# Ledger of designs, part 48: designed miniproteins, single chains

Each design is a single chain, and the fold is of that chain. pLDDT is the mean over its residues in the fold that is shown.

## One batch from the design tools (miniprotein)

Design m1649
Fold by ESMFold2-Fast:
Structure m1649 (fold): chain A 67 residues (1-67)
Amino acid sequence: SLKDQILELIKKNPNITLKEIEELLDLNPQQRSLLRHMFPDPDVPVSKQASLESIEKGLEIFSFAFE
């Protein structure tokens, strides 16, 4: 699933930014909108904006977009 791919990218690169995730996974506008709601600063590493547990929980809430 896209959720698992996002979590894998963050685990392998803790300094990864939302912009890099969006480009690497070629995310659609809905997926980008939801992630930007979770991570408002696209230039700051996602791990600096939320804990891994919060990221996983957020992706689970939005699982309909990240299957």
Scores: mean pLDDT 80

Design m1650
Fold by ESMFold2-Fast:
Structure m1650 (fold): chain A 63 residues (1-63)
Amino acid sequence: MSEVEKAERVLKAAEEAKTGSQAAAALHEARDLLKTTTDPEAIKLAEEAVRIAEEKMREAGVA
């Protein structure tokens, strides 16, 4: 699986998260990708996943 495909999957997980726990899991995966990937497209997708996951965690009161 490419880094872009991993980032797209993490972004989808963040977008589809319905609970704070699901959002936290997506945030963890996105942050791990940002530490290891050098692909600019994957970085963009992972950064968006972080943003969405953090927003959902704030809405759930756990961020």
Scores: mean pLDDT 80

Design m1651
Fold by ESMFold2-Fast:
Structure m1651 (fold): chain A 85 residues (1-85)
Amino acid sequence: KIEEFRERAKRLIYEAARPEAERLGVSEEELREGAEAVAEEAARGIAAGRGEEVAETFERDAELAKDPEMAEKFREIAELARELA
């Protein structure tokens, strides 16, 4: 379900980015809005038949992440996107 993916991706993006956002003084509201925007874009990509491309993008983000926790969450989003592809 694309709706379920959107909600789960939003939570995972939020959790992945929260430690860095806290360190940089980014508000919870700004972080939530950013996570929502990214999750909506990913969900639209899946709905357009680009689920594999969305998964590859998050896999690359995981490879670039310095924080292992952040990398794990991005990999989970990629797996969820591929399930819907």
Scores: mean pLDDT 83

Design m1652
Fold by ESMFold2-Fast:
Structure m1652 (fold): chain A 63 residues (1-63)
Amino acid sequence: MVEEIRKKLAELSPEERARYLAELRKQVFADAKENVDDIEKLKETAEILRLLLQEEGWRPEPL
């Protein structure tokens, strides 16, 4: 759940937060690919992905 993720982020240092978001991003993309036909799973995945976008930790720096 998004709230659990936010609580974990609040407990982590900025460096640890970035690592956590990177791992979460990979997991979210893997889950989305596996469950493309599962609407409930996709909704959860979309909410987590939106959180990752807001925290900026999910995207690499554009080069």
Scores: mean pLDDT 65

Design m1653
Fold by ESMFold2-Fast:
Parts: structure tokens; sequence; C-alpha cells
Structure m1653 (fold): chain A 77 residues (1-77)
């Protein structure tokens, strides 16, 4: 897993939900305890993996994080 993706996921979880996250393990714990966040994470990682086949690592991370943010906001409504 890309460090850039993990750092972005941590920042977005804290920004959009207020839940503090320190590590990738914390991201997994938050996803397990919050199914909506877990679904958003799954969608974001899926897009990251798809984009990483044709894009740079930075672009793939940006696309995955954008989808993760959109799904988090959708779940909060």
Amino acid sequence: TSQYLVDGLKALIEEETGIKVNSGADVQKVARENPAIGEALKRGVEVFNEESQTKSAEEAVEKGLAVFREELRRAAE
C-alpha cells in the first residue's frame, strides 16, 4: 500500500468525520467500526488500484482519495 494513499486516507477521515487516525491499522479499525467509512474506503482503494494501472502513483492516489471523500460525504447525508 502506498504511503501517500495512507496519509491521504488519515487526513480525509479526520477532516470529514472528526475521528483521529494515527496509522493504517487505525484506518482499518475505523472502517470496521463504521460500515459507511468501510464502504467508502473499499471504493476509494478500488479506484486507486484501477487508476494505478495507467496513471502515476500520485495521480492514482488523487483519484482514489477523491472517490473516498465523495463516498464519505454521501454517507453523511
Scores: mean pLDDT 79

Design m1654
Fold by ESMFold2-Fast:
Structure m1654 (fold): chain A 68 residues (1-68)
Amino acid sequence: SISLHSYRFESEERARRVAEALRALPEVLHVDLHEITDSEGRRLWELDVAARAEADARVRAALEEAAA
């Protein structure tokens, strides 16, 4: 099965770094990084990840590590 993960970042640099780290994982099937604007006009970066469910804990750990 496949799990979906979604995260938001205020920093484009951090979002891209996290996306790159996740794309390197063989269990990650899809990574979509796109710009969004919230209701207050703030620019945010949304990262949507599709990965094998067996790797959920690893994906979360890699995201936390890369986001630091």
Scores: mean pLDDT 82

Design m1655
Fold by ESMFold2-Fast:
Structure m1655 (fold): chain A 72 residues (1-72)
Amino acid sequence: MEEEILEGAKRLFKKTVGEEKLKEFEEEMEREVKEVYEKTGSEKEAEEVRKKYKEELIKKALEAAKAYRASQ
């Protein structure tokens, strides 16, 4: 279910904001995950960052869809 929601959010984000913006977001996530892992050596901390980005992507996708409807 969580994975299905994430896939839906990615599709929505790509359609509303664009594929380039989705790619930039994914690249930022990968950089932050790597930085946290290098600083802490903790897989748990790295996974928490990845989880946070997934939640942020879902939030941004919903906000973008709402803004698109409001702005016409």
Scores: mean pLDDT 76

Design m1656
Fold by ESMFold2-Fast:
Structure m1656 (fold): chain A 79 residues (1-79)
Amino acid sequence: SMAEKIKLAEEIAKRLVDKGLITEEEGKEFIDRVKKGENILKSLDEVLTKAGKSPEQIRRAVSIVVGEILRKIGDEIDE
C-alpha cells in the first residue's frame, strides 16, 4: 500500500541520515519523491547523486538499502 511504502521510505531516510550519507533536508526530499509515486531505488539514486555522492558510494548505499528492504519484507510477513 501507499502507507506501507511511505513508512518504508521514512525508515530508509532515517538510516541514511544516521549513516551521514544525506542530510535531514535531503531525507525529506527522498520521502516526498516516494509519496509522489517515484520508485524507492530511483529516488535513492537521484537524492544521493544530488548530494554529490560518487557512483561507487551510490552503488554501495543501494546495495545496503536493498539488503535491509529484503530483511524487513521477511519480518513484515510475520505481522
Scores: mean pLDDT 76

Design m1657
Fold by ESMFold2-Fast:
Structure m1657 (fold): chain A 85 residues (1-85)
Amino acid sequence: SKALEEVKEYGKKAGEAAEAGDLEKALEYARKAVEAGREYMSEEQLKAAEEGIKLAEKGIKEGDKNEAGQGIGIAVANALDGVLS
């Protein structure tokens, strides 16, 4: 589906940006992945993705690259799970 393709593309771009050290850009792509998958995600998956985004924002603010990456990963994973179910 178009949603699956968009979530996969944004998830890949989020990972590439995170590996390059651009955590702000990685978070932007993670948000786009969640938006693309939104209609297919359960309430629990949306809540988990929102918590992931908040964790990433906190990590970026505090300079914690590991926390930021974990939050980005949680958001993308929940969007992907939604469009795959």
Scores: mean pLDDT 89

Design m1658
Fold by ESMFold2-Fast:
Structure m1658 (fold): chain A 71 residues (1-71)
Amino acid sequence: MEEELLDELRLPNGLVIRRVRSRTADGLEAVTYEFSVTEEGKEFKEKYDNMTLDEQVAFNQAVAAAVAAHA
């Protein structure tokens, strides 16, 4: 499998969004979004896990908008 990093977006809250193009041995290509958190994001993750559902939805919409704007 061949993987190519297309973009990496680092958010100030410690989230990292990576856009990766992968090619399988059978020649299929896919673009995948990988999400991770940095050391700085650990405190944010604890806050996120304690958010209400409405707050989590608002955060997820903001992340989706940031990804769409970067893509």
Scores: mean pLDDT 65

Design m1659
Fold by ESMFold2-Fast:
Structure m1659 (fold): chain A 71 residues (1-71)
Amino acid sequence: DDRLVAVSLEYLATLFREGRIDEAKLVLEQLKPYLPEEEVKRLQTLLDNGRYDEAAELASELAEKYRKKAE
């Protein structure tokens, strides 16, 4: 469900901004089957390099994309 994916991506962005990285990793794992491999790799790379603000921005951008798909 694209709407649930969008909500989960906004939550992921919030977790990155709050530095709740262990929870962010769990949410990303749950999202992997619902996202394109390229987007998962982008998020994973930013997370692995500690670029949490950039990861949060990407997650928010993806959330907007999935929200539009759900409409």
Scores: mean pLDDT 84

Design m1660
Fold by ESMFold2-Fast:
Parts: sequence; C-alpha cells; structure tokens
Structure m1660 (fold): chain A 65 residues (1-65)
Amino acid sequence: SKITIKKVDDETYDVYIDGKFIARINKEQADYLLSLVGKEISIEGKTYYIKSKEKVDDTTTVLTT
C-alpha cells in the first residue's frame, strides 16, 4: 500500500491511503508520520509497516508499506 502526504499550507497536510482520503493533519502530526520509516503504524484498524519514503514533488511525500 501507499500512504500519500500532501502539503496544503505550512500548517496543514492531507493524508491518503491508496488514493482514499483519510485525514487532514497538522505539521507536527505530518512530521511524526514522516519519521516512521522502519516502524509500524495503525490507521483505521489496519497495521502498516513503513518500508521507505520518497519525496515525489515539493508538496508530496509517499510512504511505501
């Protein structure tokens, strides 16, 4: 699966899983999510292991699970 984090503004980020919108989060939450390479996270009752991250453009980072 792919977790996509899109920057909306300096304090606001949108999170998608496999193209589905999950949540709008703040910068602190986005920075935490982007720190999780090599770790597990639970989202909507599913557990994801974060294998890698890639910054695909100036506003978009993709986490591979």
Scores: mean pLDDT 87

Design m1661
Fold by ESMFold2-Fast:
Structure m1661 (fold): chain A 95 residues (1-95)
Amino acid sequence: SSDMVQQLVDILGDMLQKVSLSSDPRRAAEITIDSLQRVLDLLQKNNAPQSLIDRVQQEIDRLQELLKNNASDAELREATERGLRTLLDVVESLE
């Protein structure tokens, strides 16, 4: 729905602002997890396609595993960029 897309765009904007203000790759990854969890909740509440729900959950799980295993700054930056791309793809899929 248009309301869901607007809420997703708001989450994306908030995420981009917070990530751009963070010099710490670990903090950027944590912000990305929080943003993707908000997306996951929104998708579930709106009965979005299971494939989109699964995709967002997989990215959350991947980011959490990287943080747990003390991944490198480069891996955390790549994972944050992937999280952002996943959110963009979800918005585009629902337009």
Scores: mean pLDDT 87

Design m1662
Fold by ESMFold2-Fast:
Structure m1662 (fold): chain A 87 residues (1-87)
Amino acid sequence: DELEAKRKAATQKMIDVNSEKALETQKKIDEGTAEIERLEQEGASPAEVEAARKQRHNEALQLTIDGSEEGKKVLDEELEKAKKELS
């Protein structure tokens, strides 16, 4: 079944994109953690440290959402291409 094979390929591309975006998100979290540690070492106020922590948390959450949407878009585009080719 050619359609089934194309669906599996599209799903795999989505998984690959999601995995890549998850790694990017983790790297950004690690960078944010390093920045918070730097602020603490430089004697930043507790309020500044907490603000930075909240910002990094929100950025990581947004990256996770954006990555998931990108993976879905790739899946949808590949499935649409497959449908047009098999129609």
Scores: mean pLDDT 78

Design m1663
Fold by ESMFold2-Fast:
Structure m1663 (fold): chain A 111 residues (1-111)
Amino acid sequence: AEERERRLQALEVRAFSEMKEAVDKGDIEKAAQIATDAALSVPDEEERVRLARRMAKALVQYLIEKGREDEIDRFREAMREAVKEKVTDPELQEKLIAAIDEGVDEARAQA
């Protein structure tokens, strides 16, 4: 349990750092790909969905902190498109898109 949790935390920290670097370079689509690839690298479906929500929330909070709120919808759509391209199972695709939308909405509500 603790070893898995440490591995998931390390993945999340690394992915978020790479996403911030992409955003700082003006590449929102790359940030969305990094978030999606990080989530899909997790074998457990429930953990995958939770990581997708957390990644979406974390990056939207970062965009708000930087005064780049105008880019939130672009990030949301880019991440949704990445899921549609990489996930062929309609049920998992729907769950991941819902998780992304929830993460974005949570970040905006807390701003």
Scores: mean pLDDT 85

Design m1664
Fold by ESMFold2-Fast:
Structure m1664 (fold): chain A 86 residues (1-86)
Amino acid sequence: ELTDEEIKELMKLRIEYARDLAREGRLDEAEAILRALLELAKKKFGEDDPLVAEALEALAEVLRLQGRLEEAARLEARAAAIREKL
């Protein structure tokens, strides 16, 4: 079975993959990956984990590229709040 450390490393790699997809214009695929990752990270590691902040930041980047600026701003605010607690 995967350890928590191994799961976090895999999630970080998946976030980078989603960012690469977004840079290629594959925004819907990037969003789907990041939303699934965000939910799993919150359930496994808690909503204030640094990995959750990273996933929120990546998802906000995708939403900005889609022109969903208000949604992106809300996610960026949540990520900033998590970062301030660290």
Scores: mean pLDDT 87

Design m1665
Fold by ESMFold2-Fast:
Structure m1665 (fold): chain A 98 residues (1-98)
Amino acid sequence: AVSTLSATHTVTVDGVTGTVDVTATFDSDTKTVTVTVTKVSGLPDGKYKITVTVTFADGSKYTITLITNLSEGESVSKTLKVTTTSAPVAVDVTVERL
């Protein structure tokens, strides 16, 4: 079974405020979570360090770090193997410009 949690986050990086969309897709059959971060608006194009923490219904937390160049409308995804079978309930994101 597949479950998806999506959230739009307002982030401030080096005094510039922008928005990113974070989607966590959990496949309980494969025990994998795929986190996709999309740079929506406001932040300049450049290299970013994005840290996403996914919290599951059982209280377990998984942190994923993505380092990539992002332009407006671009997405980056990373898949992580997890040991939980519970659904994701929250995503937190921190964005740092490199």
Scores: mean pLDDT 81

Design m1666
Fold by ESMFold2-Fast:
Structure m1666 (fold): chain A 85 residues (1-85)
Amino acid sequence: GEVEELKEKIKEIKKEIEELLEELRKSGDEEKLKKAELIYEISEAMGLIKASVLKLAGESEEEQLKAILEALEKALEEIKKILEE
């Protein structure tokens, strides 16, 4: 099924991210490691948001979709401040 195929692809991507995190740990660069871990957590949170949006896709619930979008934009701005500044 499509869901199983998607889960396998996500699993492969997660493995690649884990390998990247291991390389960053070996570098001893704590700032880079912190940024990479935050990016990973953002990716996880975005995955959950996407799943929630997909659940609502069959119902034209604009208010819920707008709330999800606003929450995502706020999260991205906060993370951008930490990672870029």
Scores: mean pLDDT 72

Design m1667
Fold by ESMFold2-Fast:
Structure m1667 (fold): chain A 82 residues (1-82)
Amino acid sequence: SMEEIQKYLDELQEKIEKARKLVEEALKDEKDKAVVREAIELAKLEVFSGKSPEEAAKRAIEAVPDIEARKDEIEARRAALA
């Protein structure tokens, strides 16, 4: 039903926001803001793939040392959602 879809979308948005805040807090001392933005985008993608906010944030944070090498992957995954 439309009501069930709306509930799912609301819960998804809450999970995305929680994952974003967890990544921002973990990377608060990161000087390269492009790295922070890419990590947030990866965390959003992990939430879309069914991960909890905590798992999504953890995966994104763990990817930070190699995030530049993953730019094409992240962009391709983001484009697939458009």
Scores: mean pLDDT 83

Design m1668
Fold by ESMFold2-Fast:
Structure m1668 (fold): chain A 119 residues (1-119)
Amino acid sequence: MISRIQALMDQTVQAANNFINRASTVDPASAAQMASLVAQFTSHVQSFIDALANLDADAAEASLNQAQRTLHEMRRIGRALLQRYPDDTDLRSAYDTFVQNADRLLGLMHMAVTMLKAD
C-alpha cells in the first residue's frame, strides 16, 4: 500500500509540475501559487505515509483531510486558468493528466484509511 501511494504521489507531483510549467507561460502569478500548493500537498501526503507506517489512523485521516483541501484549491486554480485560456490544448492536457493522477491517489489514500480503521 505505502509504495503504491508513494508512486502515485510522485506521478501526481510530476503532472502538477508539467501543468505549472505550461501555466507559467501565460500566468506566472497563478503558476507560483500552484507551486506553493504542490509543496504543501507533498508535505501532507508524506505525513499521511508516515502515519500509515506507524498505524496511526487518526493522524492518517488528519493528513488526508489536509491533502484533500490543498488539492481542492489546486483544482480551483487550474479550472480558472482553463476558463481564461480555453484554446490552450497543452494546458488542458496537462490539467487533465494532473486531475486523473490526483483522483487515483485520493482513492488509494481513502482505501488505506478504511483498511487501517478496520484493524
Scores: mean pLDDT 87

Design m1669
Fold by ESMFold2-Fast:
Structure m1669 (fold): chain A 84 residues (1-84)
Amino acid sequence: SFLEKKKKILKELSKLSREEIKKILKEAIKKSGGKLSDEAIDNIVDEILNPKMDLEEFLIRLEDGLKEAGIDVEKFFEILEELL
């Protein structure tokens, strides 16, 4: 399912360094037609590396934040998969 693919993508990102995750996220955001502040991206990286909530809850909140920022969520995850 798409949910299982998104979970797998975030799990693979969590294996990378903070700098690598931030670089990949910036590229995916840029290619998905939206913008996020460096602070918003750093908050996403922090949750990926040091989870405070379960992965499914994080995905819901992440997708809502991406939509509010004008980012195509499906395209964002497709680009993340290509960059991994």
Scores: mean pLDDT 86

Design m1670
Fold by ESMFold2-Fast:
Structure m1670 (fold): chain A 71 residues (1-71)
Amino acid sequence: AARTAGLLAYELARTLSKRVAEAIDAALPAVAAGDLAAALETVRQKSAELGLSEEELRTAERAVRDIHAAI
């Protein structure tokens, strides 16, 4: 982006990434154990605690599913 809006979008993405990362990190032990259902439940619980939006929750769930698929 050639305007100030580009910088604001970048800063917003960093902030959203941090909150999403905290939800994903909470689910990693269940993912490592091969329990996708437990990992998704942990993401949902942590997302509720952190006040994540529906879009942020979907991003966290997708990341957990992708990590599980890569193992």
Scores: mean pLDDT 72

Design m1671
Fold by ESMFold2-Fast:
Structure m1671 (fold): chain A 51 residues (1-51)
Amino acid sequence: MEEIEEAAKKGDFEKAVKLLSEKYNNPSIEIGYYYLRGDYKKAKELLEKSK
């Protein structure tokens, strides 16, 4: 959690969501991040891999 907060504090949200996803074994965290960023191609790839 602490390292995730530090990454977000520095504006490194890609690292923060990657660490969160790994910690909770939940790919939806990364998928949601890319979807909100408008990176639909990346979000779709992650979604397909989670099936």
Scores: mean pLDDT 75

Design m1672
Fold by ESMFold2-Fast:
Structure m1672 (fold): chain A 59 residues (1-59)
Amino acid sequence: GHMNQEKIDKAIREHEEARQELRNAKTLREITRAIGRILRSIGDMVEAAKKAGVPMPAL
């Protein structure tokens, strides 16, 4: 449904922002936080894709 595409688009944006946060990270704490955010965005993308009927490979 349309809701699933919006969720996928939001997860992609969140992932891109998290990658930029990692590139700008200057401390180990900031790096760890950015990695956690990246992992969460990947999980959100996988969930949204499964609900949209798009098969995702196992990581």
Scores: mean pLDDT 74

Design m1673
Fold by ESMFold2-Fast:
Structure m1673 (fold): chain A 68 residues (1-68)
Amino acid sequence: SIKDRLAQLRKEYARISDEATQVALRLRQAQRDGDQAARDQLQVQLNDLLDKLNQVARQIQELQQQLQ
């Protein structure tokens, strides 16, 4: 059902949001440590996660409209 899909998407959003927070913290640590290689890798990972969050958020909004 649409409600089941919304529940799964909300769980996915929470999971990706938590992962993005952890990557952001590691990125800040890499910046403090002067680890350029880690900083570059973590920045790419963070950007990918933020893009995924935007995609999932859009899917949630679209499905919520279908329930009206």
Scores: mean pLDDT 88

Design m1674
Fold by ESMFold2-Fast:
Structure m1674 (fold): chain A 80 residues (1-80)
Amino acid sequence: MELLYEVRVIERPDGRGILRIYEINVETGERRLLKELEVENAEEYKKALEEAGAEKLIGAYRERWLPDGSREVTYLATKK
């Protein structure tokens, strides 16, 4: 059974954001929220990913601008 991580970052216009880390069961498609935190900058995003065991980002596969000017980016990551 293989697990992937889905990482969603919502960056506000002032540079502050919300980071959400989900675990995905690749066989079932089930998502489980592991961690949600408010972050101030990109360095905090990187640290949070490393602490969650998401050692390798596969890449960004979804990017959206929200009506309030916030940017949402969704990444896939692996445990390796």
Scores: mean pLDDT 69

Design m1675
Fold by ESMFold2-Fast:
Structure m1675 (fold): chain A 63 residues (1-63)
Amino acid sequence: AAEYFRKAADLARELGAPVTAEQLENLAKRYEEAKQNGDTEKVSRLEELARRVYEALEAEKAG
């Protein structure tokens, strides 16, 4: 869940994209906020986005 945004931020930093990493950390905070508010639609959308971004960054790292 929120860990996907954090893992994606770590990958972005490793790839030399600190601005992207900061944006991903902000998305993790928004996800936690949506979860706390019980906004299941927003939680589902952010969870899906986190997985897609993480997969894309993993692919970049793998070459």
Scores: mean pLDDT 78

Design m1676
Fold by ESMFold2-Fast:
Structure m1676 (fold): chain A 85 residues (1-85)
Amino acid sequence: KEKAKEALKKLLQRLVDAGRITPEEAERIMKVFEENWDKAPPVLRDIAERAIIGAEKNPTASLDDIEEVIRTVVRVLESAAKLNE
């Protein structure tokens, strides 16, 4: 959880610095991620953590690649949370 959260924070900051999203949008994405993390099955949490950390550690990842990874992870966690509520 903490490693995925820190990696996501760094990726969101890169998108803000590039003008792709606002700081307020970054805070909303982080909040949705945190709220849905504990509701998601362990398998999906592991997949989300690996995807986010992988994107953060990839020096050749484009901003489009980063945005796609974040959107996919958030969408998967939201969908899983809905099924468990």
Scores: mean pLDDT 78

Design m1677
Fold by ESMFold2-Fast:
Structure m1677 (fold): chain A 75 residues (1-75)
Amino acid sequence: SSELAAAQAALNAAMTAAARELLGSTSPSVVPTEEQVKALQRRAAETLAALAAASKDPELKAKLAAFAEGLAAQA
């Protein structure tokens, strides 16, 4: 599933960029604040929603949209 692999790569890239922007570090010793966790959840929800909107696979589209909604509800 090339579309699933592409969506996973895009999400990983977006979350790595968000972690660098919001946390300043990828070190396992860094404990994010509650506000940083919420900001990362919002970025993940936005990224998943965008990937869902762009997806042509109806199963992947539905799954990404559901994950985006779940993360947005927790942020």
Scores: mean pLDDT 77

Design m1678
Fold by ESMFold2-Fast:
Structure m1678 (fold): chain A 65 residues (1-65)
Amino acid sequence: SNALLRRLREHELSRLSPRTREIVARAERGEHTEEDVREFAKDTGLSEEEARRRLEAVAALVASL
């Protein structure tokens, strides 16, 4: 059952801006762009490299469900 992972994801997403949630949704499909990485880094205060790693981790996590 993926219900626990979905609830954790929804809880974390609820703390993000609508724009950041759209970026995460694209990352879940493996469709995020370099512009999405820059916007995610700006919105979260992360470096661009850390933002890229986190968006890639989201794609990998969802692919494993």
Scores: mean pLDDT 74

Design m1679
Fold by ESMFold2-Fast:
Structure m1679 (fold): chain A 87 residues (1-87)
Amino acid sequence: MMVTKTILVPVPADPELRERALERIRRAVEEAGAEVVSEREVGEPFTTEAGHEVVLVELTLSAETEEKLQEAVRRIGEAVREAIEES
């Protein structure tokens, strides 16, 4: 049985920082026992209330269980926070 979820995550708008952030996200998902099925940038770059310039990425995730999927989402949140704060 496979469960899927689509989420929107902010990542740095800078191409090099963005790729580094996406690599962290992919590793976080793999460590949780889930898979990134698709990645797609959506819309134009914008500035957050904290002053960080970001772009939204739509991620579709897949896992064997809801628990693994929830763990992947939690770890993605941590990776995104760190990537934006390091920008």
Scores: mean pLDDT 82

Design m1680
Fold by ESMFold2-Fast:
Order: structure tokens, then sequence, then C-alpha cells
Structure m1680 (fold): chain A 81 residues (1-81)
């Protein structure tokens, strides 16, 4: 639907902004390749959960809760750099 397309576009934009912030932080903090990989895997997981929430409304709340938990984990790991 048009609503789903708009929400997916918003998720893509948010994910790109998140990747940019992570790349800037990683560069400033001289993060290791292992740390970079872990952070990017969390971004991919977050994006996938946000997309799943749009495409499967029957499990929307579950996917959004998992996405929020994943974002929190990403933020905590960024602070530890």
Amino acid sequence: SAEQQAELAAVEKETLELKKKVEETVKKKNASDEQKKELYELIDKYAGLRVAAVLDPSRREEYLAQAEATLKELEEKLKEL
C-alpha cells in the first residue's frame, strides 16, 4: 500500500542516517575492524526488524519491540568506543 511504501522509505532514510553516525563515530574513535563489523551487523538487524514490522502487521508490535532493543544495544556499544 501507499502507507507501507512511505513507511519503508522512512525506514531506509533512518537507516542511512544511522549508518552515517556510526561511520563518523567509528572514524573518530579509531574502532577496530571487529567493532565495526559488530556495529554494522546491529544496524542491519535493526533495519530488517523495522521492515518486518511494516510487511507483517500481525507481528508489528513484536518486531518494533525487538527493533527498539537492537537500537539500544547499538547505542550502548557506540558509547563504549
Scores: mean pLDDT 86

Design m1681
Fold by ESMFold2-Fast:
Structure m1681 (fold): chain A 71 residues (1-71)
Amino acid sequence: GAEAKVFAVLVENPDRWLTEEELAKATGLSRATVRRAIDRLEQKGLVERIEGKEPQYRLSEAGRVAAGLEG
């Protein structure tokens, strides 16, 4: 599903802050689908958000653990 595709891109780029547009390009999903996927990941605590004119997203500490990158 869309959530898994977005999460996979974040796992591939664990130290990068990515925009909705960058996630849409990487996954082939629409920006609206990416936004819904990000909202679900954020509710699970798997993603960190930086507010701004163009919001940016990165794996949280919990997201890194869930991905097997830290433990």
Scores: mean pLDDT 85

Design m1682
Fold by ESMFold2-Fast:
Structure m1682 (fold): chain A 71 residues (1-71)
Amino acid sequence: SEEENLRAQLEAYRQARDDASKKAEETGKKMAENHRKDSALAAKYVGEFKKLNDERDALTAKAQELEAQLA
């Protein structure tokens, strides 16, 4: 029912958040490694890193909303 659907959605959002966090971490490493070699490449990774962090934060907020509904 609704609670089962909310729990399933919460788990899906948590998985997506964890995936986004992992991608952000890898992008951050690439940003650090390439910072000294190519300013354009560094700027690209900075943009991608910000996007992934914004996505993670949005998914975290959605998970918190669902947790509140299940409480």
Scores: mean pLDDT 82

Design m1683
Fold by ESMFold2-Fast:
Structure m1683 (fold): chain A 97 residues (1-97)
Amino acid sequence: SEEEKKALLEKAEELVKKAEEAIKKGKYDEALELIEELVRLAVEALNLGHPELAIEIAEKAIELARKVIEETTDPEVKFEAEVLAGLAAIIRGLAKL
């Protein structure tokens, strides 16, 4: 429904803003948790029949994970960000089917 799409979009926008702030502050563990929530939200959008929204959310998750990969010096944080980027890319691919 339209109300459902709007609620998902608003939640995604809040998560993106919080993740960007966490990255800016060097709080990469917090940023990864928020990116994981975005990946989960993209799956929810896809399951609810909103593939276009799932693609948009997944692309934002990939962008944020890439920023973490570029900025972190912690190999564990980098690995987790790469996994999340990969999961988001799979969701984006599935949403295009």
Scores: mean pLDDT 90

Design m1684
Fold by ESMFold2-Fast:
Structure m1684 (fold): chain A 97 residues (1-97)
Amino acid sequence: DEEEKREKAFKRLLETIKEEAEENPEATEEAIRKLKELYAKATNPVEQAQLLTELALLYYAQGRLEEARAYAEEALKLDPDNEVAQLLLKKIEEELA
């Protein structure tokens, strides 16, 4: 079941990035900085959406849900088929409700 596999993989991804953000907050902040630099250089909408999705994941891992939501929404404006951004936005909205 591909849908169940994707959901399980996504849940594992969220757990892993949360653990990393707690263990290495400086590494998470450095990753955010580098992703923002890459985003500034990106000219392809799909690449921009991928970078915004990665930013949303890192902000989510830090518990910064408002920023995570904003980045996930922007990613979906550029690439509405981005499954990671779709799953993340749903998760953030459930946590903010």
Scores: mean pLDDT 84

